# Ledger of designs, part 30: designed miniproteins, single chains

Each design is a single chain, and the fold is of that chain. pLDDT is the mean over its residues in the fold that is shown.

## One batch from the design tools (miniprotein)

Design m1018
Fold by ESMFold2-Fast:
Structure m1018 (fold): chain A 86 residues (1-86)
Amino acid sequence: MTEEEKEKRKAEILEEMRKAGFSEEELRIGERLIEALENKDMEAAIRALGELLRLFGVPEEEVERIVREARSLLEVGELYEEFLER
């Protein structure tokens, strides 16, 4: 996909989120999450997810648990891909 196509898709997703009632702060974090996912930057995606959960009022202990679990799933996914290539 070209950079122009990525920007257009990101704009379309953000507009749908706005229509769904997400706040401007949630949209900014959503934009960073979309960018991280499009760039396959899973660490940035996990960080953006953590910020979004904090905005939703999830307690810090729960955010840390969810982020840790998501990171563990990423590590398992990487191990699974390595196993499939063997």
Scores: mean pLDDT 73

Design m1019
Fold by ESMFold2-Fast:
Structure m1019 (fold): chain A 96 residues (1-96)
Amino acid sequence: PLDLSNSNITEIKDLESLTDLVYLDLSSNKITKIKKGAFKNLTSLQVLYLDNNKITSIEEGAFDDLPSLQLLFLGGNPLVSSSTEPISELPIEVDT
């Protein structure tokens, strides 16, 4: 488990070495977009908190590197409906 909440993070970076990570809390930061490959090598990640950020866009395939993901929290972000379409294909709970 890694709690990086309320840490003034503006971009998702340098997580590639955390290959055994199961839980990641990035809530209450200042992240504005999620790029494809942002979570590469996080193949064990099951829970991801991204709520209460400034996320306006999510690239298609941004969560493809997360085959174990069960829960994704995106609430409190200024996401437009079209930006959440790729996430709707995931068999997980998405709170936007």
Scores: mean pLDDT 73

Design m1020
Fold by ESMFold2-Fast:
Structure m1020 (fold): chain A 92 residues (1-92)
Amino acid sequence: MTYEEAVEKRKELLDEALKNGDISEEEKKEILVLLEYAEEKGIPFEVAELVYRALKEGKIELLLENLKKLGYDFTKEEVEELIEEIKRKLEE
């Protein structure tokens, strides 16, 4: 699967989730911003999504451990940078 194909399928899933009431229009907009950020940063979307979910749920303290469990070897400083950059992209 190409990166472009993966992005297109995710956009389709977001459109269906919005239509079904599983997500809000605001959440869809935020997830689209995350897709763009992940592409620009050169990181997997899964990483950006985990940071976003941790921010929304207030579970930042578990984020580094969860990323390591998924096989991503980020440092604490790198995770803190991702958090701040994603907050800025979401206009915080």
Scores: mean pLDDT 74

Design m1021
Fold by ESMFold2-Fast:
Structure m1021 (fold): chain A 78 residues (1-78)
Amino acid sequence: GSQEDIIAYFKSLHPENLLKFLQKESEEVLKSNDPVEKLEKTLSVYKLAESVVKDEALKQQIKEIIQKIKDKIEEKKS
């Protein structure tokens, strides 16, 4: 399924390149006025990325990106 394809893609990337990709994408997402439903889909993809990264420092940076997206969703629901 699409989830397995996303996981396979993330595993194929060098962990530093995966982080760079997520940082670039998250900057666009956080600057956007995307609806909550789109932000929740983005959040699920970033959680998949967190699950494939084994390096704790890189994993922590991904968790920080996830938290920013969660904060944006909460702000929009208020």
Scores: mean pLDDT 81

Design m1022
Fold by ESMFold2-Fast:
Structure m1022 (fold): chain A 78 residues (1-78)
Amino acid sequence: SLDDLVLEAARRAGIELEEAEQLRDLPLSQIVGFAFHLLSLLPGETAVEAVERIAEELELSPLQREILLAVARKYASR
């Protein structure tokens, strides 16, 4: 399922399950897009920088960007 795909992508990116659940309030298409882009990090790019780039490319709302930034900050602190 798409949920399983997103959770697998988050796991490979080092995002904890509890943090991935914070993405539940996003439209499924945005979550899937984020997961695929996170798996395709640019060379030398941090998770936070990737979220900022993705938020711009996918034209995420301020709320959606805040949720993704919160998840990425936890990922980056590991």
Scores: mean pLDDT 61

Design m1023
Fold by ESMFold2-Fast:
Structure m1023 (fold): chain A 92 residues (1-92)
Amino acid sequence: HMTPQELLEKMREIQKEIEEIHKRIKQIVKQLGDKVDPIEFARAGLYVMAVTASLMISERSPSNYEMIEKELRTMELILKELKEILEKWEKE
Protein backbone atom coordinates (compact mmCIF):
# COMPACT_ATOMS: atom_id res chain seq x y z
CA HIS A 1 0.00 0.00 0.00
CA MET A 2 1.10 3.56 -0.74
CA THR A 3 1.28 5.93 2.24
CA PRO A 4 -1.48 8.58 2.59
CA GLN A 5 1.13 11.24 1.74
CA GLU A 6 2.15 9.40 -1.46
CA LEU A 7 -1.51 9.01 -2.50
CA LEU A 8 -2.18 12.74 -2.04
CA GLU A 9 0.97 13.65 -4.00
CA LYS A 10 -0.03 11.28 -6.84
CA MET A 11 -3.54 12.81 -6.96
CA ARG A 12 -2.03 16.31 -7.20
CA GLU A 13 0.23 15.14 -10.06
CA ILE A 14 -2.79 13.78 -11.95
CA GLN A 15 -4.67 17.04 -11.32
CA LYS A 16 -1.76 18.98 -12.89
CA GLU A 17 -1.69 16.59 -15.88
CA ILE A 18 -5.42 17.15 -16.48
CA GLU A 19 -4.88 20.94 -16.38
CA GLU A 20 -2.08 20.56 -18.95
CA ILE A 21 -4.32 18.32 -21.10
CA HIS A 22 -7.06 21.00 -21.04
CA LYS A 23 -4.51 23.54 -22.34
CA ARG A 24 -3.33 21.13 -25.06
CA ILE A 25 -6.93 20.44 -26.18
CA LYS A 26 -7.60 24.20 -26.43
CA GLN A 27 -4.47 24.65 -28.56
CA ILE A 28 -5.38 21.69 -30.82
CA VAL A 29 -8.90 23.07 -31.40
CA LYS A 30 -7.42 26.48 -32.32
CA GLN A 31 -4.89 24.96 -34.77
CA LEU A 32 -6.90 22.13 -36.37
CA GLY A 33 -10.53 23.26 -36.06
CA ASP A 34 -12.70 21.14 -38.40
CA LYS A 35 -9.79 18.75 -39.12
CA VAL A 36 -10.19 16.98 -35.76
CA ASP A 37 -12.17 13.74 -36.15
CA PRO A 38 -15.45 14.24 -34.19
CA ILE A 39 -15.44 10.67 -32.85
CA GLU A 40 -11.85 10.91 -31.58
CA PHE A 41 -12.63 14.34 -30.08
CA ALA A 42 -15.67 12.84 -28.28
CA ARG A 43 -13.49 9.96 -27.02
CA ALA A 44 -10.88 12.41 -25.67
CA GLY A 45 -13.67 14.30 -23.87
CA LEU A 46 -14.94 11.04 -22.37
CA TYR A 47 -11.44 10.21 -21.08
CA VAL A 48 -11.13 13.67 -19.47
CA MET A 49 -14.53 13.12 -17.78
CA ALA A 50 -13.46 9.65 -16.58
CA VAL A 51 -10.25 10.98 -14.94
CA THR A 52 -12.19 13.86 -13.36
CA ALA A 53 -14.77 11.39 -11.97
CA SER A 54 -11.99 9.17 -10.52
CA LEU A 55 -10.41 12.22 -8.82
CA MET A 56 -13.82 13.15 -7.33
CA ILE A 57 -14.38 9.58 -6.07
CA SER A 58 -10.91 9.63 -4.44
CA GLU A 59 -11.66 12.99 -2.76
CA ARG A 60 -14.99 11.69 -1.36
CA SER A 61 -13.33 8.63 0.24
CA PRO A 62 -9.99 9.96 1.58
CA SER A 63 -9.73 7.19 4.22
CA ASN A 64 -10.40 4.41 1.68
CA TYR A 65 -6.80 3.90 0.54
CA GLU A 66 -7.61 0.73 -1.45
CA MET A 67 -10.23 2.59 -3.49
CA ILE A 68 -7.86 5.52 -4.07
CA GLU A 69 -5.14 3.11 -5.29
CA LYS A 70 -7.63 1.51 -7.73
CA GLU A 71 -8.77 4.92 -8.99
CA LEU A 72 -5.13 6.03 -9.43
CA ARG A 73 -4.41 2.97 -11.61
CA THR A 74 -7.51 3.70 -13.73
CA MET A 75 -6.55 7.39 -14.07
CA GLU A 76 -2.98 6.52 -15.15
CA LEU A 77 -4.23 4.14 -17.89
CA ILE A 78 -6.71 6.70 -19.24
CA LEU A 79 -4.13 9.53 -19.13
CA LYS A 80 -1.67 7.41 -21.13
CA GLU A 81 -4.26 6.78 -23.87
CA LEU A 82 -5.38 10.42 -23.84
CA LYS A 83 -1.78 11.64 -24.25
CA GLU A 84 -1.37 9.34 -27.29
CA ILE A 85 -4.50 10.85 -28.89
CA LEU A 86 -3.26 14.40 -28.24
CA GLU A 87 0.23 13.66 -29.64
CA LYS A 88 -1.37 12.28 -32.82
CA TRP A 89 -3.37 15.51 -33.31
CA GLU A 90 -0.36 17.73 -32.49
CA LYS A 91 1.68 16.04 -35.26
CA GLU A 92 -0.94 17.00 -37.90
Scores: mean pLDDT 77

Design m1024
Fold by ESMFold2-Fast:
Structure m1024 (fold): chain A 68 residues (1-68)
Amino acid sequence: SAADARALARTLIARLREEARHADPAVQGVLDETVARLEAARAADASVEEILAIVREGSRRIQELLEA
């Protein structure tokens, strides 16, 4: 539901912002960009699937940075 999608986005935004405060600068950049995408998705009433896809892409980019 739209309410479930908004609740998920809010929870993920708060969690990722907290992670960014303690992250290495390169990882912080990816987390900040992922938060910005989640804020935009929330404003556009994106689905749960779209919100999860944004988080998965952020995680993939962080994994690539850590394996470089």
Scores: mean pLDDT 85

Design m1025
Fold by ESMFold2-Fast:
Structure m1025 (fold): chain A 74 residues (1-74)
Amino acid sequence: MVIGGTVIKVEGNLVTIEVDGELKVGDKVVIKTRRGRVATGTVIKVEGNLVTIETPGAGLLKVGDEVLITVVDV
């Protein structure tokens, strides 16, 4: 499943994304930006359409980035 979103905050290893779909706490995800950056992470918080993802690749993401989020089903 692929979900679109926009990065609204980056802080350390935490990225907050406004998503156009539903994600759950504990989901493992791959985040791909339109700039060709790829980060992997785990959803740690869901608040309506805002999700917080913990990712070591947070520094590859910028506020305003349009992203595609793929949930890894393992």
Scores: mean pLDDT 82

Design m1026
Fold by ESMFold2-Fast:
Structure m1026 (fold): chain A 67 residues (1-67)
Amino acid sequence: SLRELVLARYLREHGHLSLREIGLALGISPATVSRLLARARRVPRERLIEVAEELRLGPSFIESLRE
């Protein structure tokens, strides 16, 4: 889902977690995490920001998405 994709990106960039650690946190395989991160690069920035705001992720992460 788009929520899982945004959470995976947040955990990678601001949590500094590995694919394995993100997989454990989200209950999915590292291969699925890798595919979610690949999909994140193809999602429009405005959609990523909307979901990040909906999830109440930190302002530093939300601002990083605007660049």
Scores: mean pLDDT 81

Design m1027
Fold by ESMFold2-Fast:
Structure m1027 (fold): chain A 64 residues (1-64)
Amino acid sequence: SEVVKKLIMYETGLSEEDIDELLEMVRAGASEEELIKFIKEKSKIPLSEEQAKRVVDALKRLVE
């Protein structure tokens, strides 16, 4: 949903393009470790492992 996407952008500083890439990675069956690495590398805000994992969980719900 647009609301969840905007919340992720706000909390991480990720662009819409980064989130769209992450959603494609989820659809392609990327591992949680790969998703967390991408989030940490692309985010403009330093994120803990736990924060990055919460973003992964939100992205997986968006792909459903």
Scores: mean pLDDT 84

Design m1028
Fold by ESMFold2-Fast:
Structure m1028 (fold): chain A 64 residues (1-64)
Amino acid sequence: MMSPEEEKDLVLDELTTLIELAKRRGMEEMAREGEKLKEESQTLSADEQVKLLAEFNKRYNEAL
């Protein structure tokens, strides 16, 4: 079972991965949005970070 700190670390890792994939695909707007969300996530609870990641992942898949 993950602690809130471990959950936040996982969210940051997954956001970083999606940002890197967006950059590789030339999706500059998506990469910028991901970087903004990563900064914003630092002020959010673990639950809010998970919701934010899910929304960004959905938008990334819709842009493919």
Scores: mean pLDDT 78

Design m1029
Fold by ESMFold2-Fast:
Structure m1029 (fold): chain A 62 residues (1-62)
Amino acid sequence: SLSRDQVSQKIVQEVEKVKQESLKLNKDVEKVLTLNSEGHEYEVKIKAYADGRVQTYVRYKE
């Protein structure tokens, strides 16, 4: 299990990786990951567009 700070840092790192991949490949890239912290599951959906835009959706599950 990750601490809440580690979850936040992991999300930031994954967003940057997906964004850079999208720009490098000149295509839209979507990634979904699940992170666990303090008994809670965080579902993170990252959508990066070839034009450099990024959308992130974070849901915690109980």
Scores: mean pLDDT 78

Design m1030
Fold by ESMFold2-Fast:
Structure m1030 (fold): chain A 62 residues (1-62)
Amino acid sequence: GGHDANLAGAGAAAYVGAGRYDAAGEAMQKHGGLSREEGRRIAEEHPDPAEAGRAAARLAGG
């Protein structure tokens, strides 16, 4: 199946904003095709929700 960069970005931004980094990683894995560990790391590297969302969307879209 395909990945949805918008869903990956929106999920990452929402969960990082809520302080739920494991859930952010799961959203990036489910919608962006990243590993859960990679997604979680990206969320922790980008504690700003908007930046985390942009990073997730770029990786899912590339």
Scores: mean pLDDT 77

Design m1031
Fold by ESMFold2-Fast:
Structure m1031 (fold): chain A 63 residues (1-63)
Amino acid sequence: MEEKEKVVEALGELILEKHPELKREDVEKAIKELSDEDKEEVYNRVLSTKGEEVDEILELMKK
């Protein structure tokens, strides 16, 4: 798995921890639907915060 895809998958786990009411399938689908540009943005945020700022990452995904 490519580095970016691995990091985005880790974001999925963080989202599920933050929002346990969400289904894994729904989270995976939302992540897959992100544009290449949005994936880059999310990837950079996860790298800079080491996944600690899940709330900010979620807001970024919503724009």
Scores: mean pLDDT 65

Design m1032
Fold by ESMFold2-Fast:
Structure m1032 (fold): chain A 80 residues (1-80)
Amino acid sequence: MEELEREIALALADMTLAVAAKYSKNPEEAKKVRDYVRDLLEKNKDLTPEQALAIARTAVDGIEAGKSFEEIKKEVEKLL
């Protein structure tokens, strides 16, 4: 159950980031954010589904606000 919940959370996180990147004014910066979050979530298997979704939401909010990759990365790192 826990593994399935995490897989669903990761799929939702990636989908949400993909949508945010597609409609971003800066697709290249948004792609860097998505790649960073994907790598982060893959390497940190101890993160709960809730934490994974919170990280993705923080990244999406940053993309939608037009923040740089470096600014979004710092905000995400505060959640670790």
Scores: mean pLDDT 80

Design m1033
Fold by ESMFold2-Fast:
Structure m1033 (fold): chain A 80 residues (1-80)
Amino acid sequence: AARAALLARQAQISQQLDEKGQELIQLDPERGKKFKDIVHAAHDKTAEKAMQLSPEQARALLDQFTADFNRAYEEWRSSL
């Protein structure tokens, strides 16, 4: 149950990264692609680390990643 919930959340985060990355690509294709590549690489590393942690620690890590991602998206969008 806990692992299935974490995998579902990781899939949801990945979809949000794709959607927000595509929005930036429409505004600036070169910079938007760079943002998408950076956030996906960061998510892959975070997801791998989360799978090695306790469910509580994994949730905290994914919560922090989501907060950091949303902040980065707003900063990148404002700079385009």
Scores: mean pLDDT 82

Design m1034
Fold by ESMFold2-Fast:
Structure m1034 (fold): chain A 65 residues (1-65)
Amino acid sequence: SSTGDQIDNMATADGNGDTDSFRTHMQNAIDIDQSDIVIQSITDVSQNSSNPDISRVAQDILNSS
């Protein structure tokens, strides 16, 4: 799947409150490339997610990059 598909799947998982799905698609996006669009998408979720577990997962990956 393309980077865009993984970003779309991250947004869907965040909207569903599915932390495990979010983590999987986030990792897949990073493994494809660490482009500005991937980092921006993870940053947006880290700041705007209503789910604290998803926000934490997004913050943890940004802090380790």
Scores: mean pLDDT 81

Design m1035
Fold by ESMFold2-Fast:
Structure m1035 (fold): chain A 70 residues (1-70)
Amino acid sequence: MAALEAELERRLTKEYGPGTAGLIMTAARYLAEKEGISLEEAVERLVKDPKLVTEALIEMIDDAMARQRA
C-alpha cells in the first residue's frame, strides 16, 4: 500500500540515506512480486543481503523491458 511504502521509505532514509532508501524500495517491490512475498519481507531480505539490491534492480529492468509491449 502507498502509505505503508511511504513509512518504509522514511525509515530506510533515516538509516541509509535517501538514495539508498529509494534503491531498496524499488528492488523490494520487484522482489515482492517475483517471490510472492510482502513488501516488508522483501525489504528485510535486501537489508540482510545488500548484493541482492543490485541483482534485483538489474533483473527488474530486464523484466520491465521485456514487458514493454503495451
Scores: mean pLDDT 76

Design m1036
Fold by ESMFold2-Fast:
Structure m1036 (fold): chain A 97 residues (1-97)
Amino acid sequence: SALEKLKALTPSDPEVQAAIDRAIAAYEEAKKLLSDPNPTLEQLKKAVELLIDARGDAIRALQLSTDPELQQAIRDFLNEIDEMLKKAVEKIKELKK
């Protein structure tokens, strides 16, 4: 997965590493909340907040990075974040009906 590839890369810039670490941590917490077979509205809202945070930190890492391989891994990870965010938002819409 894009996440596994990103985890395998070692950025030379500690600010880039810190941003990636925050993005991954937020994404993994959101994934745990969304893995509940019967997620509550509060769990879904928390997952959306975490995914927005993960997206922001990933964008920050992308802006600071000059390594093309790392930039591509971050872009692929941003696509995974956006897909998970889309699914979480759709689940919220279904629960609000």
Scores: mean pLDDT 86

Design m1037
Fold by ESMFold2-Fast:
Structure m1037 (fold): chain A 54 residues (1-54)
Amino acid sequence: DLEVEQLLTDFVRETSSVDRDLLNQRIIQVVNEVGLDPEALRVALDELRKELLS
């Protein structure tokens, strides 16, 4: 799914300052929680980004 791949690529790029192992664990958690629906994933990743970059 191109939209999901783009969301994940953009998220990783925007959170490049975060520890890679922590970032991977949190991404896996979000994907397990909301699945791969692009709208739900986008919202969940936006909230995670705010948490990790605050």
Scores: mean pLDDT 79

Design m1038
Fold by ESMFold2-Fast:
Structure m1038 (fold): chain A 76 residues (1-76)
Amino acid sequence: TKDEIKKYGRLAATYGMQGDYKKTEEYVKKLVELAPEEGKEKAEEYGKKGVEYTKQGDWEKSSLYIGEATRAALEG
């Protein structure tokens, strides 16, 4: 549901802020799985960027891209 997409997006962002890229990736994958087909590709693309910035310790860009992934997942 849209509420679950929002929940997983918040969890991904929270772990991203903590630098836990494994948990960030896990919750990004969960929100992408719930995304309707039209939003899925963009959610995956932005989600991968969010995970990459988490690995780099750039929590500002991590949060931005995880937010975009969540938005794309909600739009489809």
Scores: mean pLDDT 85

Design m1039
Fold by ESMFold2-Fast:
Structure m1039 (fold): chain A 87 residues (1-87)
Amino acid sequence: SVEERGRRIRERFASLTPEQRKRYVERLNKVREEIGKKVVEKSGRATPEDLAKAAEEILGRKVKNPDDPVEIFAEIDEAVLEEFERE
């Protein structure tokens, strides 16, 4: 479920060091900013598909659930967490 996925993301975040958590937040905010710029270029007519395409371009990977914005944002969070878990 979405709730279980969010819980796992929070648990993974909590397992990072304080310095990694700070860098994670900064990196996540930058990724979200870049995705937001691409979505805004649609003049406020952005669809979930536009969000998924922007996320795929920034992350360099396919989004598993392109029809659900909540699942797309969860996948963005997970991709950024994976960068720090590999350190």
Scores: mean pLDDT 79

Design m1040
Fold by ESMFold2-Fast:
Structure m1040 (fold): chain A 55 residues (1-55)
Amino acid sequence: ALAPADALNTLIQQGLPAKTAAQLVAKDYGLELPQELLEKDQQTIVDYLVQASQQ
């Protein structure tokens, strides 16, 4: 399976907004995504998903 951060980057490359991609990845991987992170920039969301996936 693709790592959560890689899945996020793939969806963004396919044209999804970063927030939408992050919500889909969090749901698919069973990760809790705090509401405040949805208001942050793409890099902050990526960093959170990397840490949540134990990378």
Scores: mean pLDDT 74

Design m1041
Fold by ESMFold2-Fast:
Structure m1041 (fold): chain A 79 residues (1-79)
Amino acid sequence: MADFVRALRELVLEKLKERGEADVVRTIHLSDKLSIKVEKKDGEIRVSLRFDPDVTLEEVVDALAEYLGIPKEEILKRL
């Protein structure tokens, strides 16, 4: 689980940097069960993922694929 969450955080940060959005501090609600928090600490951008206890892996992958505008397969191959 920890390695999975880390891989997703790294992917999200990578895609936000590619889109020029990494410097924007915000919370993004992808669903009622999943959100992304982007914050700036000590001049660095930090991404955090929040999951509700009843969220499934499939729901997380689908929500991130939709938000990032990338194929589901690109997320799955990084896990």
Scores: mean pLDDT 74

Design m1042
Fold by ESMFold2-Fast:
Structure m1042 (fold): chain A 77 residues (1-77)
Amino acid sequence: AQVNAQAEKLKKLLEGKPTAPEAVTYGQIIDATRLQSALVKNGGKVLSFNDALGLVPQISTSSDLLDDVAKKYVAIS
């Protein structure tokens, strides 16, 4: 349920243009990199760093969910 909900949310956010924040934390940089890597690993869209930064505050970037969410997003896209 949680993985499906996060994958649907990611799909909706990517259909709209996410805006990168003007100020970023070190944690947000790491999470953006993790999101980029998870999507590429699962055959998904190559995200720009700015797109990934804009998505990070709006989705769960937990390591336990990221790979499953990326795989599910690719399957429904």
Scores: mean pLDDT 70

Design m1043
Fold by ESMFold2-Fast:
Structure m1043 (fold): chain A 90 residues (1-90)
Amino acid sequence: SMEERERRRAEVRARLDQMLDQLKINVEKYKEAKEKGDEKKARFYKISIDNLIEQLERAIDRAAEEGLLTPEEVQRYRKEIDEIRKEVED
């Protein structure tokens, strides 16, 4: 039904938004570790960020393939990931 499809779309968006929020939290922790000169902690968060980006990209691709995201929604998520990538490049 249309109601069921909209519910599934809302659930997918909520999951992707939660993953993106977690990614942003790890970016802030990475920046804080770098500012404090904590190289070990910075490396830990960089690995976590890279893994979260891969998971988020796979989740976006799957949701798009299942017709649960519009092309515009896919572009918005990918743009936010690209901005995050720029923030964590050396």
Scores: mean pLDDT 88

Design m1044
Fold by ESMFold2-Fast:
Structure m1044 (fold): chain A 70 residues (1-70)
Amino acid sequence: SRAGVELFARESGLSRATAARILAIADPAERLALLKRVVSEELARSMGTSREEAAERLLAGMETLEAQGL
């Protein structure tokens, strides 16, 4: 949803366009592959982790928002 895109973008630090693109992907493996490509070194450092772990944490956050109907 638009609200889910806006909330995910705000919490993750990703752009709304990038967040919307990822949320449009139904397959979790494809979502994770895109997240691994778009997560910057700066974003990973802000999360205190590696790019791979940052991508996995963002995927989990996205799944939580969808479970809440967002």
Scores: mean pLDDT 77

Design m1045
Fold by ESMFold2-Fast:
Structure m1045 (fold): chain A 81 residues (1-81)
Amino acid sequence: SVLEKLREATEKTAEAYKAYLDEIKKQSNDPEIQKLIDELKRAIDELVEATKAGDFDRADELQRKVLELENKLIEAIEKKK
């Protein structure tokens, strides 16, 4: 079904994104960056679960959390000297 294909695409996108975050974590010795990556990966996992459950309110809240953590990660990377 179309819904099953959308769920599969969401899972594949999430896995690719988490793999990319792991590469950033591997290249960084900054504890703040490592913590933000771990928190972001957890938020992505929770977002995938909410999406699969059809919990739109929870998915929306988790998407905002993902965006907030992404912004914090970008700021932490930019401030790293």
Scores: mean pLDDT 81

Design m1046
Fold by ESMFold2-Fast:
Structure m1046 (fold): chain A 76 residues (1-76)
Amino acid sequence: EVVEVTSKVVIPKTTEEEEELARAYLERLQAELEAQPALSQEMVDAIVRAGEIALEQMREEGLEPKEEFTIKTRVE
């Protein structure tokens, strides 16, 4: 099965505020995914982890997320 999650978040460019908002964003995303009975906790954790990795990669490359961030992953 394929699960696609889309969320819009505006993240300020300051590193301290970005970390706090990114944490709050992922926390909210995890709560929304946990409310889905078709998803196991392990699947939710995998989706959140993929989002964290993608966000970190964008910051490292000088690409900062602004308004939208789409997490797309395949879960069995």
Scores: mean pLDDT 60

Design m1047
Fold by ESMFold2-Fast:
Structure m1047 (fold): chain A 68 residues (1-68)
Amino acid sequence: GAEAERRRALTRALAEIIEEELKKKFPNAKIKVEIVGEDRVVVTLEYKGKKYVIEGTPVEVYEKAKKL
């Protein structure tokens, strides 16, 4: 339905914002953001020789990743 399409569009927009903000905070890190559900994303971040995989809602994932 239209509501599901709106939720997916919002998740895509938030994923792009998260990727840009994390690239600004960790310019030398390898960052990958994947959409795995209507409101669920996975961030893979390779930083200082460590690999982090964080899954959740876009906001929760961003809040966890920025604390690294």
Scores: mean pLDDT 81

Design m1048
Fold by ESMFold2-Fast:
Structure m1048 (fold): chain A 79 residues (1-79)
Amino acid sequence: MKLEREVERLELTADGAGLRRLLLERARESGGEAELRFTSEDGSRTGVARASARSGRATPVAFGAETKGLAEITVTREL
């Protein structure tokens, strides 16, 4: 098995629902798995979530208020 991995970094303002939607979109576009790591601008809030194109599922991101920060999205698929 060979894995292909792509990493995208975005500065944005989002709540947990917005981040979950973005993650699902990235997973669906790739046809693989996506992992999101979010860190707020002040470093006080962090979140990790995963989504699968196959199942259409994403884990919830554990903050409800819009937060400015850095999102790192890693997409992984088998070739």
Scores: mean pLDDT 72

Design m1049
Fold by ESMFold2-Fast:
Structure m1049 (fold): chain A 92 residues (1-92)
Amino acid sequence: METDLEDLTEEQLRELEERARRLEARKDVRIATDTTSRAFLRAVEAAEREKADLVLVAGSSDAAARAAAEELAAYFKEKNPEASVLILEVEL
């Protein structure tokens, strides 16, 4: 509806998908599914900048999603102590 700041143009979304594929091809970087275009963009930018091996996106107002992301991050870090894990909190 109003203030669709989450929407990307078709070209921007296409570029973002290619950037995400390049990250995944290089280091098995996992980006959370079922996110808004804005959250997806922020996740890709964060993964590129921080060189993270796992990026999880959670809504800042969704405590259950945040808790699940933190549990998954802890599990991944336990199995791969040298891996970089980033949890990105966004307003959805």
Scores: mean pLDDT 57

Design m1050
Fold by ESMFold2-Fast:
Structure m1050 (fold): chain A 70 residues (1-70)
Amino acid sequence: MSREEIRRFVESLARTLVSLGESPREAAEAARNFLVGVVKASHPGDEELIRETEEMAEEAAREVERELLE
């Protein structure tokens, strides 16, 4: 999964959660946690992929939270 794909996924899910009443911060954090959880479940033992996904998802969540607040 590319950085752009991760960003689009986090944005799409966070926007959906905000439309359901979540705050931008909670929505972005939930989207990040969901994506990381899916990767951990699908690729157990791929420590590099998990770490890269965590880093990219954290960056995406911060950017999406900022965009939703502005």
Scores: mean pLDDT 82

Design m1051
Fold by ESMFold2-Fast:
Structure m1051 (fold): chain A 89 residues (1-89)
Amino acid sequence: SKYTEEQINAVRQVMIKEGPGQFTADSAGFDKSFIAAALDQLEEKGKLPAQTEFLTSLGITSGASFGPNSEAYQYIKENEAKILEIAKG
């Protein structure tokens, strides 16, 4: 990722404070990989890819993990510019 652990963690802290309840249930390993991928897409493309494409690229499919990841995706999608500014400082 082009983004440092500190930049990824700055976004993660905002999402924990403001994001959906499933995301705030805290899974640090998931949060880092998910946020890093989202930031890389926002930098390269100016927007997140479609939800199914994005989640599948991270190995996330249906089942217990899908719902929380879908909510985290939607939060970033609705806040793309804000998330990118937080990451860049």
Scores: mean pLDDT 73

Design m1052
Fold by ESMFold2-Fast:
Structure m1052 (fold): chain A 62 residues (1-62)
Amino acid sequence: SEEERQKALEVAQLLGEKLAREKGATGYRVEQLDEETFRITIETPEGKEEYVYTLEELLAMG
């Protein structure tokens, strides 16, 4: 649903911020790949890292 999508995006943004801080990245990007899949991308001094989560996984974290 739209409400679940918005909650998942909020969780993904919070997770992206935490990952960026832990890895020393200057920022993060959140991208919705399809109805059930989200990607968080960070760029660290050691390279680009990508994390893929499902809608269900993000809602379970929230």
Scores: mean pLDDT 83

Design m1053
Fold by ESMFold2-Fast:
Structure m1053 (fold): chain A 130 residues (1-130)
Amino acid sequence: MNPPAPPVTDPSRRPPARNEELERMLNEVVQALENDPYAGAFMELPDAVFEGRPDYYKLVPNPVSLGTIRARLEAQSYRTMEEAIDDLEQMFENVRLYYPKGDKVYENMERLEEKFKKLVEEIRREEAER
């Protein structure tokens, strides 16, 4: 008896061509930030009920975490490096909007942002040499 036919690939759902250089650069930046000891508070969106922060989503119109950025990267939602940089900058601005200066989350954000700025400067320097 013949085995069942292999599953038919739907040609109408062909994914767009991958920019492998962009994916590599973005993965390196996001992974470096995720592995930073100051990244813990930024890995996931805050649970407003659990953390006693019911107004977080009222004060922060565009909530973004490293987990949000990782999911968008894996879904190939970023078409340019600038789109991912904008989301990372939005994440840092959300901390400045919600947390007062001197809060530990704010201090951890400043450390993580310094690392992010160095990584972006290195990428832009490499692009300028090409």
Scores: mean pLDDT 74

